Designed miniproteins, single chains, continued (5). Designs and how they scored, part 108

Each design is a single chain, and the fold is of that chain. pLDDT is the mean over its residues in the fold that is shown.

## One batch from the design tools (miniprotein)

Design m19994
Fold by ESMFold2-Fast:
Structure m19994 (fold): chain A 61 residues (1-61)
Amino acid sequence: SAEFDEGLRLYSQGRYEEAAAKFREALAADPTDEDALLMLVSALQAAGRDEEAARAVEEYG
């Protein structure tokens, strides 16, 4: 999706909080998007938001 592609762009720039927001938008459009979930978890962990990463796995996994 466009949101996922933008998330990857932001992630590659080290903009992890903004990347996580884009991956959440992708998951809101398709809750079964495994790639978006994995990238959301990675972005949240890179941002030091480990509790939010765990919650994302519980919500979408």
Scores: mean pLDDT 88

Design m19995
Fold by ESMFold2-Fast:
Structure m19995 (fold): chain A 71 residues (1-71)
Amino acid sequence: MSEEEFEREVAEALVDMAVALYKSILKQEKDPEKRKKLAEDGIEFVKRIGERLGVSPETVEKAIEELKKAA
C-alpha cells in the first residue's frame, strides 16, 4: 500500500469517525437548540477536515447529508 493510499484511507476514516461521533452526540442530546448547534458544528467540521485532507467532495457531501438526517 502506498503512502498516498494510506493517507487517503486515514482521511476518509477520520470523516467517517467524525460523522459517527456527531450522530452519537445528537442522539443523546435532548435540547433542540443545542442539537441544532451540534449539527451545524459537525457539518462545518466535516467540510474543514474534508478540504484540508483532500477527501472527495462527494464523500464530504454524503457525510453532511448523514448529519442533516441525524439532526
Scores: mean pLDDT 79

Design m19996
Fold by ESMFold2-Fast:
Structure m19996 (fold): chain A 52 residues (1-52)
Amino acid sequence: SVEDARRAYEEARREAAEATRAFREDPTPENFARLVEAARRLQAAQLALNAA
């Protein structure tokens, strides 16, 4: 549903913001990997929302 897609997008946005903050505070390979994963999930959520 559109509501489910919007909720997933909002959650992905929050995670992307937190992952960005974590990487800026401590630029470790682990925090970079989290940032990359968060960016992928955000893109997937945007595409799903656009298709809903």
Scores: mean pLDDT 88

Design m19997
Fold by ESMFold2-Fast:
Structure m19997 (fold): chain A 56 residues (1-56)
Amino acid sequence: MEIDEEIQKLEETLEKLHNEYRELLKAGAPQDEIDALRAKMDELVEKLTEIIEKKK
């Protein structure tokens, strides 16, 4: 797949995780679960940034 398709896929995944994060906060989920999702989102943001920087 093209690099642009990879970026789009990562952005879609990040949006889904962000929505899940909001749902967990509203439901009063355990802090451990909230922290795990946040860490996963941060990891995806780093990957997305690296791909964009390499693309320029």
Scores: mean pLDDT 78

Design m19998
Fold by ESMFold2-Fast:
Structure m19998 (fold): chain A 99 residues (1-99)
Amino acid sequence: LSKEMRVEIALSLLYMAFSIARLSGVLSEEDAARIAALLDQASERFDAGDYRGALELAIRAAEALAEAAARIPDAEESAELIRLAETVKRLLEEVLEEL
């Protein structure tokens, strides 16, 4: 796979994780807005060909998602979303190392 395709796939996985969290209604409006803003910035960097900048912002979004997940009152939902966010963060970091 090209570097562009690897970055796009990694970003898509993070967007899916965030979408699952939003659709389940477990995120506060403040946390959702913060994560969405970081993802929007990551997309702008990707479109500009700044793959490193896109991944760095995406890693920050994954961290914000894990922080938001820790605030979920349901222990099972919290643990599942934290694991998902950490897994996606690791994948983003691996793609960044390959750049």
Scores: mean pLDDT 88

Design m19999
Fold by ESMFold2-Fast:
Structure m19999 (fold): chain A 58 residues (1-58)
Amino acid sequence: AREGAERAARESPAGARALEAALAGDTVKGQNGAVAAASRGSSPEAAEGAGRLATEAG
């Protein structure tokens, strides 16, 4: 989960926002950021990792 979120953060600004939100414990913002990362060209695995981290953090 964390590794995928970090990968998404490296691949897109949306992924970076998803990681920041997940680390802050905001599951909704983190999940929305993961969806945005997938839409903006992050790999599906990286975006899924970011969403999973957001769910675990909340």
Scores: mean pLDDT 68

Design m20000
Fold by ESMFold2-Fast:
Structure m20000 (fold): chain A 84 residues (1-84)
Amino acid sequence: MIEELEKKAEEAKKKGNNKEAAKYYYELGLEYARQGDLEKAIEYYEKAIELDPNYKEAWQALGVVYRLLGDEEKAAEYIEKALE
């Protein structure tokens, strides 16, 4: 699954479809978060918002992960971005 999502993200990015690529990076973040790899989850959620800054679900997911890591200030910042 992960390798397939990475390939789809790269293909979408190569075609200039940044919103589709962002969706696949978000799904990669979810897979890593599910496995407990919060650092990898953050990396992929950040890639998603870099390609689509209006991807509210990715901002919300970053807020949740930073809260789990004990960074309440960053968590609040990302959740506020998700509400915009």
Scores: mean pLDDT 84

